# Ledger of designs, part 17: designed miniproteins, single chains, continued (4)

Each design is a single chain, and the fold is of that chain. pLDDT is the mean over its residues in the fold that is shown.

## One batch from the design tools (miniprotein)

Design m12534
Fold by ESMFold2-Fast:
Structure m12534 (fold): chain A 93 residues (1-93)
Amino acid sequence: IEILEKLSEEAAQVVDPQAALETVKVLDGDTPLHLAARIGNEEIVELLLQYMQEKKIPLNIRNKEGKDAFALAAQYSNIEVYEILRKAFLQEK
């Protein structure tokens, strides 16, 4: 949220404030789960999955590139993270 405010303020310097908010929303299309999947940090992925399940947040959220956390884990060859995500998704269904 604080990072989103910083990006919004910087974008407002080059475009109008309304367009800046729309641009920031597109740039902020990556969830923390997407970032953890790219890094391959198993501990953070497990923590985020517990949090997202408690808040009923969908695990298959696509970022601005149309990729979900599964696609990113596969793209970066983070097999352990991919298996953790797969098991959590199957249990939710």
Scores: mean pLDDT 63

Design m12535
Fold by ESMFold2-Fast:
Structure m12535 (fold): chain A 107 residues (1-107)
Amino acid sequence: SELGRELSRAAYNGDLERVKELLAEGADVNSPASPLGLAARAGHLEIVELLLEAGADVNARNVRGYTPLHLAAAAGHEEIVELLLKAGADPEARDDEGRTPEDLRRA
C-alpha cells in the first residue's frame, strides 16, 4: 500500500514525526516493506520503540529471511539489538542461508 511504503521510507530516513503521522493515518505497521526492520538497520532507536509499541511483529521475516534482529546486529546497533531482544526477538532465528543474527555480526 502507499501508506505502508511511506511508513517504511520514513522509518529508514529517521523521520519520527512522519512515522507518527502515518501510523495515525492507519498505515500498516507490519507492511511487507518491514518498517521495523528498516528502522533497525538504519539505527533509529526511537522509531524502533514507536513501531514496537504500535504492534510491529518483532520476528517478522523479510524476503531474504532477515528479522529486525538480523538487520540491527549486521549494522552494529547494540542498543537496538538489546531493545529487540527485550521485546521478544528470537536470537536463534535463521535467515534463508541458515545464519543467525550473531553470525551476521561476526561473519
Scores: mean pLDDT 87

Design m12536
Fold by ESMFold2-Fast:
Structure m12536 (fold): chain A 93 residues (1-93)
Amino acid sequence: LSLDEQLLLAAEAGDVERVRRLLEEGADVNAKDENGRTPLHLAAERGYLEIVKLLLENGADVTAKDKNGRTPLDLAREAGHEEIVELLEEALK
């Protein structure tokens, strides 16, 4: 697997330490899967607050849209992850 593919899988799995290591190794923080979802989309949808913070610290694009036109903020709102919603709204200011 590429570093980018590994980053997407680690974000989906909630593996904070692996996400951190892969970013240090040069994985693209804005990598996209087949559905146009970035690591930030996956972490936001699943409620992984620490991964969301880590991705934002590494320059994750909060405005990125998946193939359905959904942003990470849209996914966090739909899933009811209030702390992540607040964090993403602050990042948009």
Scores: mean pLDDT 90

Design m12537
Fold by ESMFold2-Fast:
Structure m12537 (fold): chain A 116 residues (1-116)
Amino acid sequence: MELKEQLLKAAREGDVEKVRELLSKVKDKEEARELLTYQDENGRTALILAAENGHVEVVEVLLEYAIKMGLDVEELVAIQDKNGKTAFDLAIENGHYEVAEVLQKYVNEEQEKKEK
């Protein structure tokens, strides 16, 4: 769908205002899930593209939106591109440590709940 392609572009470019605008158009949980789990021809989601390019605020907006819509953040963070790389892996590989810290916070919260 056209909206999915627009979100991927905005996330890749770090256009926080456009990301917020596009997300505001989606009010249905199922449509929100489809939008955030949509993968391009390389298996990259909006979250992966934002993380790969170091767009911390876009990463935060996408994850906060997922929580607001009642989506599984663990599922979103675990999505891999065609090379088996998550948003976290690509953030680390490209030196975007602030993005990696944001992503790791969500993963650590789930691991701590499971462990404790």
Scores: mean pLDDT 83

Design m12538
Fold by ESMFold2-Fast:
Structure m12538 (fold): chain A 72 residues (1-72)
Amino acid sequence: SMAARRQALIEEARKYVELAEKYLKEGDYEKAKEYATKALETLNSLPEQSVEELELAARAARIKREAQEKLA
């Protein structure tokens, strides 16, 4: 079903956010940026956003920004 597909993509985005947070804490800013970007791309593929999706997008955007600042 479309609902099952959406839930699978949300779970995938969550895993990417968790990996991005892990790499950010480890000082691997390139991987943190990579996984944060993958999370945002996954979430942006969805037609509408719930609170959970918006929270994941906000977390991913924060990580991507911090990683980019560290790489500059």
Scores: mean pLDDT 85

Design m12539
Fold by ESMFold2-Fast:
Structure m12539 (fold): chain A 62 residues (1-62)
Amino acid sequence: FKVGDIVQAVKDFPALLPTDLTLKKGELLEVLKVVNENWVLAKSLETGRVGYVPKSVLEKIE
């Protein structure tokens, strides 16, 4: 993943921390920052909310 990528949630993700973003399967997001090997900061294109999400629940849209 890289900044500006459009990604899709492959499964539901419940927020674990207040700074995390809760996702529903199929939700589209834009990557704002690659935080580390496991996490990104992303913006939901459906809700406009911003938060941290694990890369393991995301798939890049081509």
Scores: mean pLDDT 81

Design m12540
Fold by ESMFold2-Fast:
Structure m12540 (fold): chain A 103 residues (1-103)
Amino acid sequence: MADENGLTPLHYASIFGNKEEVEKLLEAGADVNAKTTKEVYGLEAGSTPLHFASAFGSKEIVEVLLKYGADPRAKDAAGRTPLDIAREMGREEIAEVLEKALA
């Protein structure tokens, strides 16, 4: 269930969790494209789990989210995609994964 900010367990697992926790939530029917309703952790409203994984998560979490149908073209309230976030944060390996998903 989402909290007051629209944060789901999948958003939290994308920041703080591991690959196994993310996979377990997705297998349980978590919405891979759930959007936040408020700015949290420096990410704008409208951020998906993939936005959070691109800023704070691991390459493995990004790859799992994409495998389960995360939209790499999703835009937050500022018009930023997960790739824009990865580039802004200097996360080169994650940016490469996202660029390949968009090709």
Scores: mean pLDDT 84

Design m12541
Fold by ESMFold2-Fast:
Parts: structure tokens; C-alpha cells; sequence
Structure m12541 (fold): chain A 109 residues (1-109)
């Protein structure tokens, strides 16, 4: 969990920075990686309802980014990347901190 959480945070930060620089393509790529690592971090959490909801949320953001990268205007790709990066970073930080499922979900969103 900790290793995946750290990687999710790193890629989330890179995605946010790329989005700020106007590089929507890099932002989307880094955000996708951050979301994937956040999902892996969440999977290592105890089997609970809130853990499942967190994983589903991160997966939905990753799916939206994959869709956006094909047909969406650059502005929309940037917005999705920023949102996904923030979500992945929050989820990774919550997992790394060893918070309970309810506290982890609050930290992520």
C-alpha cells in the first residue's frame, strides 16, 4: 500500500503540474498512472464498503480520462487531469497515513 500510495502521489503531482503548464497530453498520462497506483493502494486496504467505494471512484476517473484523451478538446482534458490528480493524491495520502476507511474517504473527497 505505502509504495503504491507514494507513486500515486508523485504521478498526481506531475499531472497537476503538467496541467498548469498547459500540457494536457502529459497531464492525462500522469493522471492515468496516478489513478492506477491509487487503485492498487486501495486494494491493499482491509475489505470494507468504504474501501470499495474509493476504488470505484478512482477507477471512474481513470476511465473518464481514457475517454477524454481521444475526442475531447484540450481544455476538457486539462480539467479531467487536474480533478483525477487531486483525487489520486488524496487517496494515496489517506492510504499512506493509515487512516480508517471513513477518514480515508473524507481525505480523498
Amino acid sequence: AEEYAKKAEEYGEKARKAGEEGDSRKATEYNGKAANYAVEAARESPKSRLGGEMGAGVGAVAGAMAGASKNAPKEEIGKVSEMGGRTAKGAAEASAAGLGDEEALKAAG
Scores: mean pLDDT 56

Design m12542
Fold by ESMFold2-Fast:
Structure m12542 (fold): chain A 84 residues (1-84)
Amino acid sequence: MAPQNLTATKVGDKVHLSWDPVAGAAKYRVGYGKTELEALSSDAKYEETTTTSLDLTLPPGTYVFAVYAVNAAGIAGEPTTITV
């Protein structure tokens, strides 16, 4: 149930994320941080989307993103991570 084919492109302070649809997903949650531990934390900064892509404006630097499929019951599946 982890999102497949997660890609990230960074141009200046803009990050574009895209992934493949997950069967049964009602929405997606994108956690992010400066490290993998931060991105996977329950206290991680996050954005939610009902699409299979997300645009973020972040200060220049290295970021780790964790993308979860969330079903209609609010249950998150396994994350896929990417570093940009």
Scores: mean pLDDT 82

Design m12543
Fold by ESMFold2-Fast:
Structure m12543 (fold): chain A 84 residues (1-84)
Amino acid sequence: GLAVLAEVVGERKARILLAIDEAGRPLTAAEIAERTGLSQSTVSRHLNELAEEGLVEKRKVGRKTLYALSREGVARLLERLRAA
């Protein structure tokens, strides 16, 4: 659940990952901020960290940057959660 995910990646990163998953589509940082209630600056910082960690993929579409879950990164994270 959210509590176990938050123990692995931290509460704010867990909320961001779940927001993207629940949307079922790539989201902008602004859309993630709206969905999570976090500031856009906090979301942008954590999205950069999540991309470096391989959990989120950045996609440039014209002038917009969209963020999607990395299927491989999420699979590795779910294996860790199942082992816990």
Scores: mean pLDDT 79

Design m12544
Fold by ESMFold2-Fast:
Structure m12544 (fold): chain A 93 residues (1-93)
Amino acid sequence: MGRELLEAARDGDLERVRELLAAGADVNAQNVNGHTPLHLAAIYGHLEVVRLLLETPGADPRARNNHGLTALDLAREMGHEEIAALLEEALAR
């Protein structure tokens, strides 16, 4: 399940992300690089997937990958301004 959630988040497959989370997939699952679904959605510019993940109970928007980067750091690096703004709002809570 964790691998499929990471792949769905990377691909921007909103409905598949929703299905996997409903099936009990770990919203904070990590790949070999320490990327969570939130990191991958932020890297690849999938705004609605980022929104869904942040609304999921237990989601950690402060999670860091193996390079010490948060999803916010990656959104900024990739130039995804709307995603960066959404993550900044989530971190202020």
Scores: mean pLDDT 88

Design m12545
Fold by ESMFold2-Fast:
Structure m12545 (fold): chain A 98 residues (1-98)
Amino acid sequence: DANGLTPLHLAAKHGHLDIVEYLLSHAEDKVQLLKAADNNGDTPLHLAAKYGHANIAEVLVAAAGKEGEDLLNMQNKDGLTPVQVYALSGNKPVLIVP
């Protein structure tokens, strides 16, 4: 889309494991698809982490094979790896409106 999102980004963001598996099975270059960055520098793995889709994160890392370490160490424009994005998203403070 206009934000540089690929179909894999959208499937990872929305938790559509079946679509993630379909896209990876039909990718001409699976590693290139996995390392595609949106306008924020987020890969599909960053979005899976941000939205708490651990099962999708596992599938994406497994699909990367030998490049799984590179995928896990990719930084977005904020300098955050997927693991760091996951930790920050899971530690959201409870916002109480006064």
Scores: mean pLDDT 76

Design m12546
Fold by ESMFold2-Fast:
Formats: structure tokens, sequence, C-alpha cells
Structure m12546 (fold): chain A 60 residues (1-60)
């Protein structure tokens, strides 16, 4: 189990990234609080980082 939190420059971007992650990786537990996105998953950390970077890129 891996839990990570990422702060974004805006609530809009945080929400877009979180919604993308929920759509592409429904097995991730994704929570949004203001500009912070918290993700909990049993996936390896490399999969987690790759998913996060992809969601960020597709939200920009």
Amino acid sequence: MFTGSVEFPSEELAKKVAERLKKEYPEFKVEVKGTTVTITSDAPVEVFIGALLRAIGESL
C-alpha cells in the first residue's frame, strides 16, 4: 500500500488531475482537499508516479 499527497497551484488543476486518475485508475483511492490530491493504492510506486504524471499532462 502506497499513500502520497501532491499539492497543485490551483484547485481547478487538482480537481482535473483527480478526476482523470479516478477515470483511468478506478482502483486508486483519490481524495481532493483544496489544492491537495491524496492517492492511496496497492500499485508499485513507479505505476503510481507514472499515472500521476500522465494525469497532470492530460489536464494541462
Scores: mean pLDDT 78

Design m12547
Fold by ESMFold2-Fast:
Formats: structure tokens, sequence, C-alpha cells
Structure m12547 (fold): chain A 158 residues (1-158)
């Protein structure tokens, strides 16, 4: 587990490069222990609501907000932390059947006028991140998104 954050960041960089190269709006990658996954996707902010560009899922960015993904997975917002005007940290709980996942998601503003955001989410089964680890993850994911902002924006608008 001592390299979990480093592995997540390396996989996020590769997933983002693959997303841009293949013109996909959503990429999911499993981590080596298979108890964790990384998800990179494009969304839109409509006021305080996040809308997935591929899924159409709508999530109000407020603690206690819930939605049902594809009628079978219930997602609950546990924490919303605005780190800057361009970056929001989310802690989500996803429940489907007998499986419970914690998602640590970082929303990075790509185009403020259009409300376009990149979502980088680390899904965790049976483990949690400390607040210090969540903040390190948010800083690293924000840097990756900002370095590729124009390419991500061009993908979202195509």
Amino acid sequence: MDKFIEEAVELAEKALENMIRTRRLHITVLLEDENAFLEVSLGRLEGNTLVGLTSGDRLELRPGARFTHEGSVEVTVEEVERLSEDVTLLVLRATGGDTVLTLVAVLVSIDRERGLVLELALGLKETTLSKEEQLKLAEAFTKLAEERREEIRALALS
C-alpha cells in the first residue's frame, strides 16, 4: 500500500493519454491488486450538479445527495471539498449488490464558460485514503489535467 498513490497517479497519466489518443470520453483501468480502479471521464457542471457526458448521470455536489447508476448501483455523496475555484474533491460511496466501494474523485475545470470538467476518480474496495493522501491525490490529478487542458477541451467539443 506504500506506493498506492504513486501507482494511481501513474495510471491516471496513462489513462488520460490513452483517452486523448483514442478520443474516448471515459476510460477505466484496474490497479494491480484488483481491489482498486481508476476512472477518467468528462462531465459538465450545471450549477451545483455534475452531469456525465457519456452516462448522462446527474449528481448534486452536496453531502447526502444520491443517484442510481443504471438502476443497480446507488451512489451517495459523503464529502464535497472545494480546494480552489477550478478544483473540487469528492468522496463518494457506491453500493451495488454485496459490493461497497469508496470513490475519491477530483473534478478539474477544463472550460469554465461551458462548465466542462475532467473527473479523475480512484475507486477503492475494502480500503480508504487519509485526508492527507486525498489532498496529495487531488494535487497530482490537478497537475495532470492542467498540463493537458487544451487537448481535453478539444476532445470534449468534438
Scores: mean pLDDT 80

Design m12548
Fold by ESMFold2-Fast:
Structure m12548 (fold): chain A 91 residues (1-91)
Amino acid sequence: GELVTNKQGRKLTPLVSAVARFDIEEVKKLLEAGADVNAVNPETGDPLIIEAANELEDVKDVDFVKEIVQVFLEYGADPNLKNKQGKTALD
């Protein structure tokens, strides 16, 4: 899919961009439209779940983070996906 520039100037996939904007309804809409929850960002080489974790590292809203993770898992996200350094979203 097309990359979207976030408020920090970083290029993200549409799903990660929606997560970074705290837009759970847009995340669900994109996944229902057939967006690949296991997609890799072609510019970073990181899976969506790793990118979402990086965008949420400073987020103190634990309930929002839990809801995003649950939505991704419901749409088939693999929580064991590793980035090029061998780290998962939970590492």
Scores: mean pLDDT 65

Design m12549
Fold by ESMFold2-Fast:
Structure m12549 (fold): chain A 78 residues (1-78)
Amino acid sequence: LSAEEVEEYRKLFAEIDKDGDGVIDGAELKTYLESLGLNLSDEEVARIIAAVDRDGDGVIDFEEFLAMMRAVREGLAA
């Protein structure tokens, strides 16, 4: 990722993190994905989080968020 892409994701992370606690939970992620027209179920969102959440707490910090966005973009390239 370029420095510009990281800066954009940092701003996006802050916009998604409605509670300002420095992590994104499944509800916040689902709301963001719905705003993109992606009508994913709560179960599908939980699977995305589980794929990048090393601690298993069901939340994503900024570093995990960058890893998730990279993986999602690779999956959407088809």
Scores: mean pLDDT 71

Design m12550
Fold by ESMFold2-Fast:
Structure m12550 (fold): chain A 60 residues (1-60)
Amino acid sequence: GPMLARALYDYESSDPRVLNIKKGELLEVLEEVDSTSVLAKSLKTGEEGLVLKSYIEILS
């Protein structure tokens, strides 16, 4: 099944590569990019972008 995660904190960036997230938002982790970042999709908005691993909790 999909690798699900939850945002632990709000984060907003003007960088178009970065996914803006709100605390409690459910995400699907699509790919590990590096030791600090994943590519994720918001289940709320359908938008995709980079998210810091320290800002999410893996649920699955």
Scores: mean pLDDT 86

Design m12551
Fold by ESMFold2-Fast:
Structure m12551 (fold): chain A 74 residues (1-74)
Amino acid sequence: SEEREKLRKELLELIGEILDLIGEKIELERELEKAKEAGDEEKVEELEKKIKEIEKKIEELKKKLEELNKKITE
């Protein structure tokens, strides 16, 4: 049905967004390691804050993904 196709498209878009955020997190974690090696305390705090914000977004999107998946499967 067309409704199921719309939900599947929304699910795929959500998966894509989660993967993009995971990629950003990995990049920020690499920058964090470099900042720690350099002893840049201010940059470490900034990067840790950004990583936590991304983790929160990923968690929220994963909850939406689980809800959509349940709706598609039943």
Scores: mean pLDDT 86

Design m12552
Fold by ESMFold2-Fast:
Parts: sequence; structure tokens; C-alpha cells
Structure m12552 (fold): chain A 79 residues (1-79)
Amino acid sequence: EEKAKELLEKGRKYFEQGDYEKAIEYYEKAAELLKGKVTPLMVEIYANLGRVYLKLGDTEKAKEYFDKAVEISKKLLAE
């Protein structure tokens, strides 16, 4: 959990600097640590991946990641 948060923060720093490729690298590493888990942190990771792909002009990939964030969010609200 804490390690995934650290990787997400590193990705966010690269995103702020305009290094979208490194942002994706760190976000993907964070996602891999939380693989198969339904957690608010996973929603945030997928949402940030969607934002990076949107910045790169890959609207199709951005939609895929935003949809993944929505699905995890729905599971968090489900019983």
C-alpha cells in the first residue's frame, strides 16, 4: 500500500514536469503492486493513467483507463 502510494507520487511528479512517459512507467508500477485489489488508490492510479494518455492525444487509451477507474469505484460502493 505505502509503496504503491510512493510510486503514484513519483508518477505525479513526472506528470507535473511534462515527462508523460515516466509518469506512465511509475503509474503502471503502482497498478501492478495493487493488481487484483479493489481499493481507492487503484481508482486514483487508473484515473491518472487516463489523464496522461489524454495529454499524449491517445483518447482511446485514456477512455479505457477512465472506464477502469469507474469500474473499481463502483465495486468499492457495492456490497
Scores: mean pLDDT 82

Design m12553
Fold by ESMFold2-Fast:
Structure m12553 (fold): chain A 60 residues (1-60)
Amino acid sequence: EKGLAVALYDQEARTEEELSLKKGDILEILEKIDNVTYLAKSLKTGKTGKVLASYIEILK
């Protein structure tokens, strides 16, 4: 796997580009878009979208 992260906070997607998160959700990190945003896949839902770096913790 490219890298895993855990959601630190709940987040509801406000756009189709964003990923909805629940605290404790495990994510696969696909790409670092910039210093505040990752592209990630939820392992719970299989959906992909943008997440804020401050809302997740990288597990590596």
Scores: mean pLDDT 79

Design m12554
Fold by ESMFold2-Fast:
Structure m12554 (fold): chain A 63 residues (1-63)
Amino acid sequence: SDARGIVAVARKDYTAKTPEELSLKKGEKVEVLEVVDRTHVLAKSLTTGRTGIVPGSVLELPE
């Protein structure tokens, strides 16, 4: 896509709590597609290609 999202890294393992959430492993890179609310983002795993909602607190933004 011509739109580039912010690439972030999972700070820790995260297990999806709902079907809309994305499970991540520590160190997994994700593209942030959209901010859903004040604490959650819609992200795409660059490892698996899956998309879902994750808490922003489990992501570390690059400097």
Scores: mean pLDDT 78

Design m12555
Fold by ESMFold2-Fast:
Structure m12555 (fold): chain A 155 residues (1-155)
Amino acid sequence: EKEKLAEFYLNVAAGDLLIWAQEAVRAAELLKQAKEDPSKRDEAVTEVEHFAEHLRGAAEAVRNAAKYSDPETGKKLEKAAQLFEEAADHARKAGDYLRSGNLEEAAQHFLEATKLALEAAKILLDVGPERIQPKFQEAIDLLEEARKLVEEALA
């Protein structure tokens, strides 16, 4: 049954997105701390790389949901998947710059990853089933917190 499969994949994406949003907040806090304390850099790398891996998983789950959705919803989900893939690429670059000690470039790429993930999460809130919407809203709130923290790291 197509509707049940779409909801199943969106529920997977919602649960993962909530965990990733919590990881994004931790990564943003560690990036801010790493600016003053280099001992926090390796921990920040781990959290940023973990966030990048989960964003790729989100893109796959959302694309699977799109296959079982109506054409209008499917187009919105495909856009969300593309945004998660672009976010994952920026998060990967943030990890690479962080490993090389370039904190400013790392924070800039992580900020772009967070903004793209936030845009994707807002699409999921708009098209997601009512019972899953609270998880998408909680993830959006956490991603907004991460965005503010990484903007502070760039100041």
Scores: mean pLDDT 85

Design m12556
Fold by ESMFold2-Fast:
Structure m12556 (fold): chain A 73 residues (1-73)
Amino acid sequence: SDDDKYKKAFKLFDKDGDGVITAEELKEFLESLGLRPTDEEVEAIIKKYDKDGDGKLDFEEFKEMLDALEKQR
């Protein structure tokens, strides 16, 4: 399922194993999709989906971001 796919991607890019995706890890993930985000664009994405205000994305926030990106064309 898409959830299993997202969980696998999340674990691959959660290099620290802390259960969250940092800005650096998110940038690497987006680059793996063929995107070329700036550091400022990565920070803006985190700010948009980071409900906890910790500057990182947990799995649920990461999934919401991916769902939004897939629907954006």
Scores: mean pLDDT 75

Design m12557
Fold by ESMFold2-Fast:
Structure m12557 (fold): chain A 68 residues (1-68)
Amino acid sequence: MSDEEIYELFKKYDKDRDGRISYEETRKVLKEELGIEPSEEELKKYDKNGDGYLSYEEFVEMVKEYAK
């Protein structure tokens, strides 16, 4: 999966329009687009801020890890 494809997914699911995606939104992306259902522990691993949201960069790292 390319960085461009990941960016398109992020924009599609960023309903808050704040440049971050919630854990629930992230689960929807991974489940529906990649067939992967991450746990809260997996999401927390990439949430560097601990805010309960993934920034675009954190989201990219997570998707790349699962796409390897």
Scores: mean pLDDT 74

Design m12558
Fold by ESMFold2-Fast:
Structure m12558 (fold): chain A 79 residues (1-79)
Amino acid sequence: GPRVLSDEEIEAMFKEFDKDGDGVISLDELVEYLSELLGLPPNETLRRMAQRLIDAADRDGDGRLDLAEFRELVTALMG
């Protein structure tokens, strides 16, 4: 069923996917998240989905997801 995550839980997930430590989630990192969530290998379909999610959630126009944008995606995909 749908799950509500705490702010700290989402921050922990964000840091886990932010492997390079630049404070944002890249397209490749989001593809890894979707791959794990959906049980599919990373492919063009997942990259296309990840790009659409970044485009929809990217409020600052940097082409990457900050913590707030990542929270919105996690909530939408899991809630």
Scores: mean pLDDT 70

Design m12559
Fold by ESMFold2-Fast:
Structure m12559 (fold): chain A 71 residues (1-71)
Amino acid sequence: GTELSAAGKELLEAARNGDPEKVRELLEKDPSLAYEKDAEGWTALSLAVENGHTEVVEVLKELAPELAAGF
């Protein structure tokens, strides 16, 4: 199943809205958030790419390079 923690929900929201500062803050605390998925299987990286938020994509790859590969 795909369940999000509270921090995971914030990360996906920040990625969807193009907020690289919030993404950085959350990943510095817990980089494993980078591969949490919503109910449709989207990760923060996938949502950032889908919405064209290049700065968020860069932060995700910087702070979670191994985890940003997705599933």
Scores: mean pLDDT 75

Design m12560
Fold by ESMFold2-Fast:
Structure m12560 (fold): chain A 94 residues (1-94)
Amino acid sequence: SNVSPIETMSSRRWPKPVPTSALLLAEAAGHEEIVELLRKNGAKRYVLSDEGFSPLQIAAALGHLDAVRELLARGADVNETKAGSLAEARRLLE
């Protein structure tokens, strides 16, 4: 596989907050099944991140389909950009 955009970004200082969404991150990483799941739940391609990444954004970026499904089943906002649920994301990704 070619170097993923996420891995490239982690090797550099992020210069500015950019519009990111779980859908955009899944599309960029090529996680087609997650992209389809997010689209069915009304995900927007461009959502302004306020601070860090939401659990849903992290799960979508990393290709953890089961974590994405579990978060959406628990009523997670498909366009959520807050990092406040990191403990729940960590639990689901373990």
Scores: mean pLDDT 64

Design m12561
Fold by ESMFold2-Fast:
Structure m12561 (fold): chain A 80 residues (1-80)
Amino acid sequence: SRADELLEEFERLIRERLAEMERLAAAGDTAGLGRVHDETVEEGARILEEAARIDPEAAERIGELLTEYLGRVADLFDAL
């Protein structure tokens, strides 16, 4: 379903962007970390908005993943 596709897209987005952000944080690249985070939030918000229009349960799951992502990003910035 489209909802399953959106959830899968979001899970891939978060996985790939967190891995990149962890590498940037390890390198001390604060500007790169901020850029990847901004791009991830923009794309993630679009996926969440589309999911909310078609499947509230998928949107809720995506929202939970986004909250987890934001916590992990805060930890990365705090470590800089």
Scores: mean pLDDT 88

Design m12562
Fold by ESMFold2-Fast:
Formats: C-alpha cells, sequence, structure tokens
Structure m12562 (fold): chain A 124 residues (1-124)
C-alpha cells in the first residue's frame, strides 16, 4: 500500500484496500500511505485513503503529519481536503516545533498560508 500510494497507482491502492490492506500501516519511520500520497500530490489517492479511514493526524517519528508534508510541497487542494477531514492545523514536529504554517511560509506557498490561517493556525 505504501509504494502504491507514493507512486500514484490509484487502481493498486483501490485493490489493496478492497483486499483488506491496513490503511494506517506505517513503515519504520512512522510514514503512512496518507503521508506519501499527500507529499507526492496524489489528490484522488488522498481522498480514497481518507474515505477508507486513514488517520488524518498520523505522525511520523519526527511528528510530521500529512498536513505538514502537503503544506511544504505546495499541494493546496490536498491541504484543503486534509483540513476538511479534521487535520490538526497546529500540529508541531517533535524536533523543532514547526507547524504546517511554518513549512508553507518557508516554502513561499502564500495561498496555503492564507488557507491555514483561515483554518485557525496560530501566528508566532
Amino acid sequence: LLEAAENGDLEAVRELLKAGADVNEADAMGTTPLHLAARAGHLEIVRLLLEAGADVNAADIYGYTPLHLAARAGHLEIVRLLLEAGADVNAADTVTGLTPLDLARRAGHEEIVRLLLEAGADEN
């Protein structure tokens, strides 16, 4: 499931979920299919994983959530989907305390910055 989600293989994701694959299965780093799809910009796979019960707030070993990865990568529609699914807008990584807002600002994704602020992100 992780490889299919990262590679954008929508049909493989569908078939694996239908076969009973764990939507929240994590690798050794705590990375889930939702993290990989969100980072890679695979909007329809993000939607399918959320519909299948993916934990929108899954954190890897550094505390990065799918929202952190989508915000850093500049995937506006995925950020919107994750927020609609109940993503914690103020989730902070465990190493430096960076939030999705911090990552969007550092990357220069101004539309994502606005969306996160509208969703209740705290300003420093």
Scores: mean pLDDT 87

Design m12563
Fold by ESMFold2-Fast:
Structure m12563 (fold): chain A 120 residues (1-120)
Amino acid sequence: MEAARNGDLEKVEELKAAGADLNAKDENGNTPLHYAARYGHLEIVEILEPSVDDYGNTPLHLAARYGHLEIVEILPDVNAVDDDGFTPLDLARIYGHEEIVKVLEERGAKENPNVKLSLR
């Protein structure tokens, strides 16, 4: 977790080579990939496998919410829905990341038509 959160690529690669469970979930269901996506560590995202947290957030939801365009371009599951009913495209629109909205739409992402926009 800490290595992925802090952008320590060498430590993440060492842990992967040692057979560490890089898909292990913390108390909130977040994996190392969730932290790498949230904090914008592209190189770490490229070596980790995708997963979902206890709130239904994929790493793509976090990258879209926190404005990490380069990470959004490489992550799968563009139409995944979180526990609140939001897709990554919905989060990018709510948080005002226009470039991410364009990239997600180009990748075939759709809004959830049943979600009401909330600017909280």
Scores: mean pLDDT 72

Design m12564
Fold by ESMFold2-Fast:
Structure m12564 (fold): chain A 65 residues (1-65)
Amino acid sequence: GEEERKEILKLIGEILDLIGDIIDLKKELKKAKEAGDEEKAKKIEEEIEKLEKELEELREKLRSL
């Protein structure tokens, strides 16, 4: 009931925060690539991959509710 709704809303909030972080990192990745900073671009790509995996895990939790 109400408790499940609160858990869903909290999880949605966490998902939205992660999406925001991924968007910001993708903007930084574009800047790094445009600047020719291959080392920085690689580090940002690795961080994006990590956050996208965390996002998938949160989406699975949301689907299970």
Scores: mean pLDDT 86

Design m12565
Fold by ESMFold2-Fast:
Structure m12565 (fold): chain A 108 residues (1-108)
Amino acid sequence: DGDAAALRAALAAGADVNAKVAAAPGNFAAGSTPLHLAARYGHAEIVRVLLEAGADVNAADVLGRTPLHLAAEFGHDEIVDILLEAGADPDAKDSFGRTPADLAAEFG
């Protein structure tokens, strides 16, 4: 569950908004940022907090996937809109040559 207040407190205490995880639970690739996780799980408020704190909207995990790829794959339309407004690249390709729109068509 997204706790926006705890996230705001951690960021105020100096947590790195762009920290990459070496391993993440639930089938996440290494190199995922907090923004990747929030986008995948549909936590729109957490996505907004991370973007306000300077999260890299186009950060790529070890599979070349951006937060926009994950939001599109998992059908989180509100988060897709938020990320595109924040400057997400809709034409970014993952390591398999797929754009966010390709993932939405295959899985969303």
Scores: mean pLDDT 78

Design m12566
Fold by ESMFold2-Fast:
Structure m12566 (fold): chain A 60 residues (1-60)
Amino acid sequence: MVDEEDVNEALVLMWIGIAKIAAEKGKYDEAIEFLNRAKERFPQYKEEIDKAIEEIKSKQ
């Protein structure tokens, strides 16, 4: 069995993956908004999400 915390970590990684795909399609604004919402829902993963946002912004 997995705890909710493990599920939340998996969800954050999935959301980062989806955002990177959106950025590859040129949807940088949508990708950044998506990750900002993830930070509000999962504040404990703020650092990981911030790194993903920074990476996406650097590719604009």
Scores: mean pLDDT 77

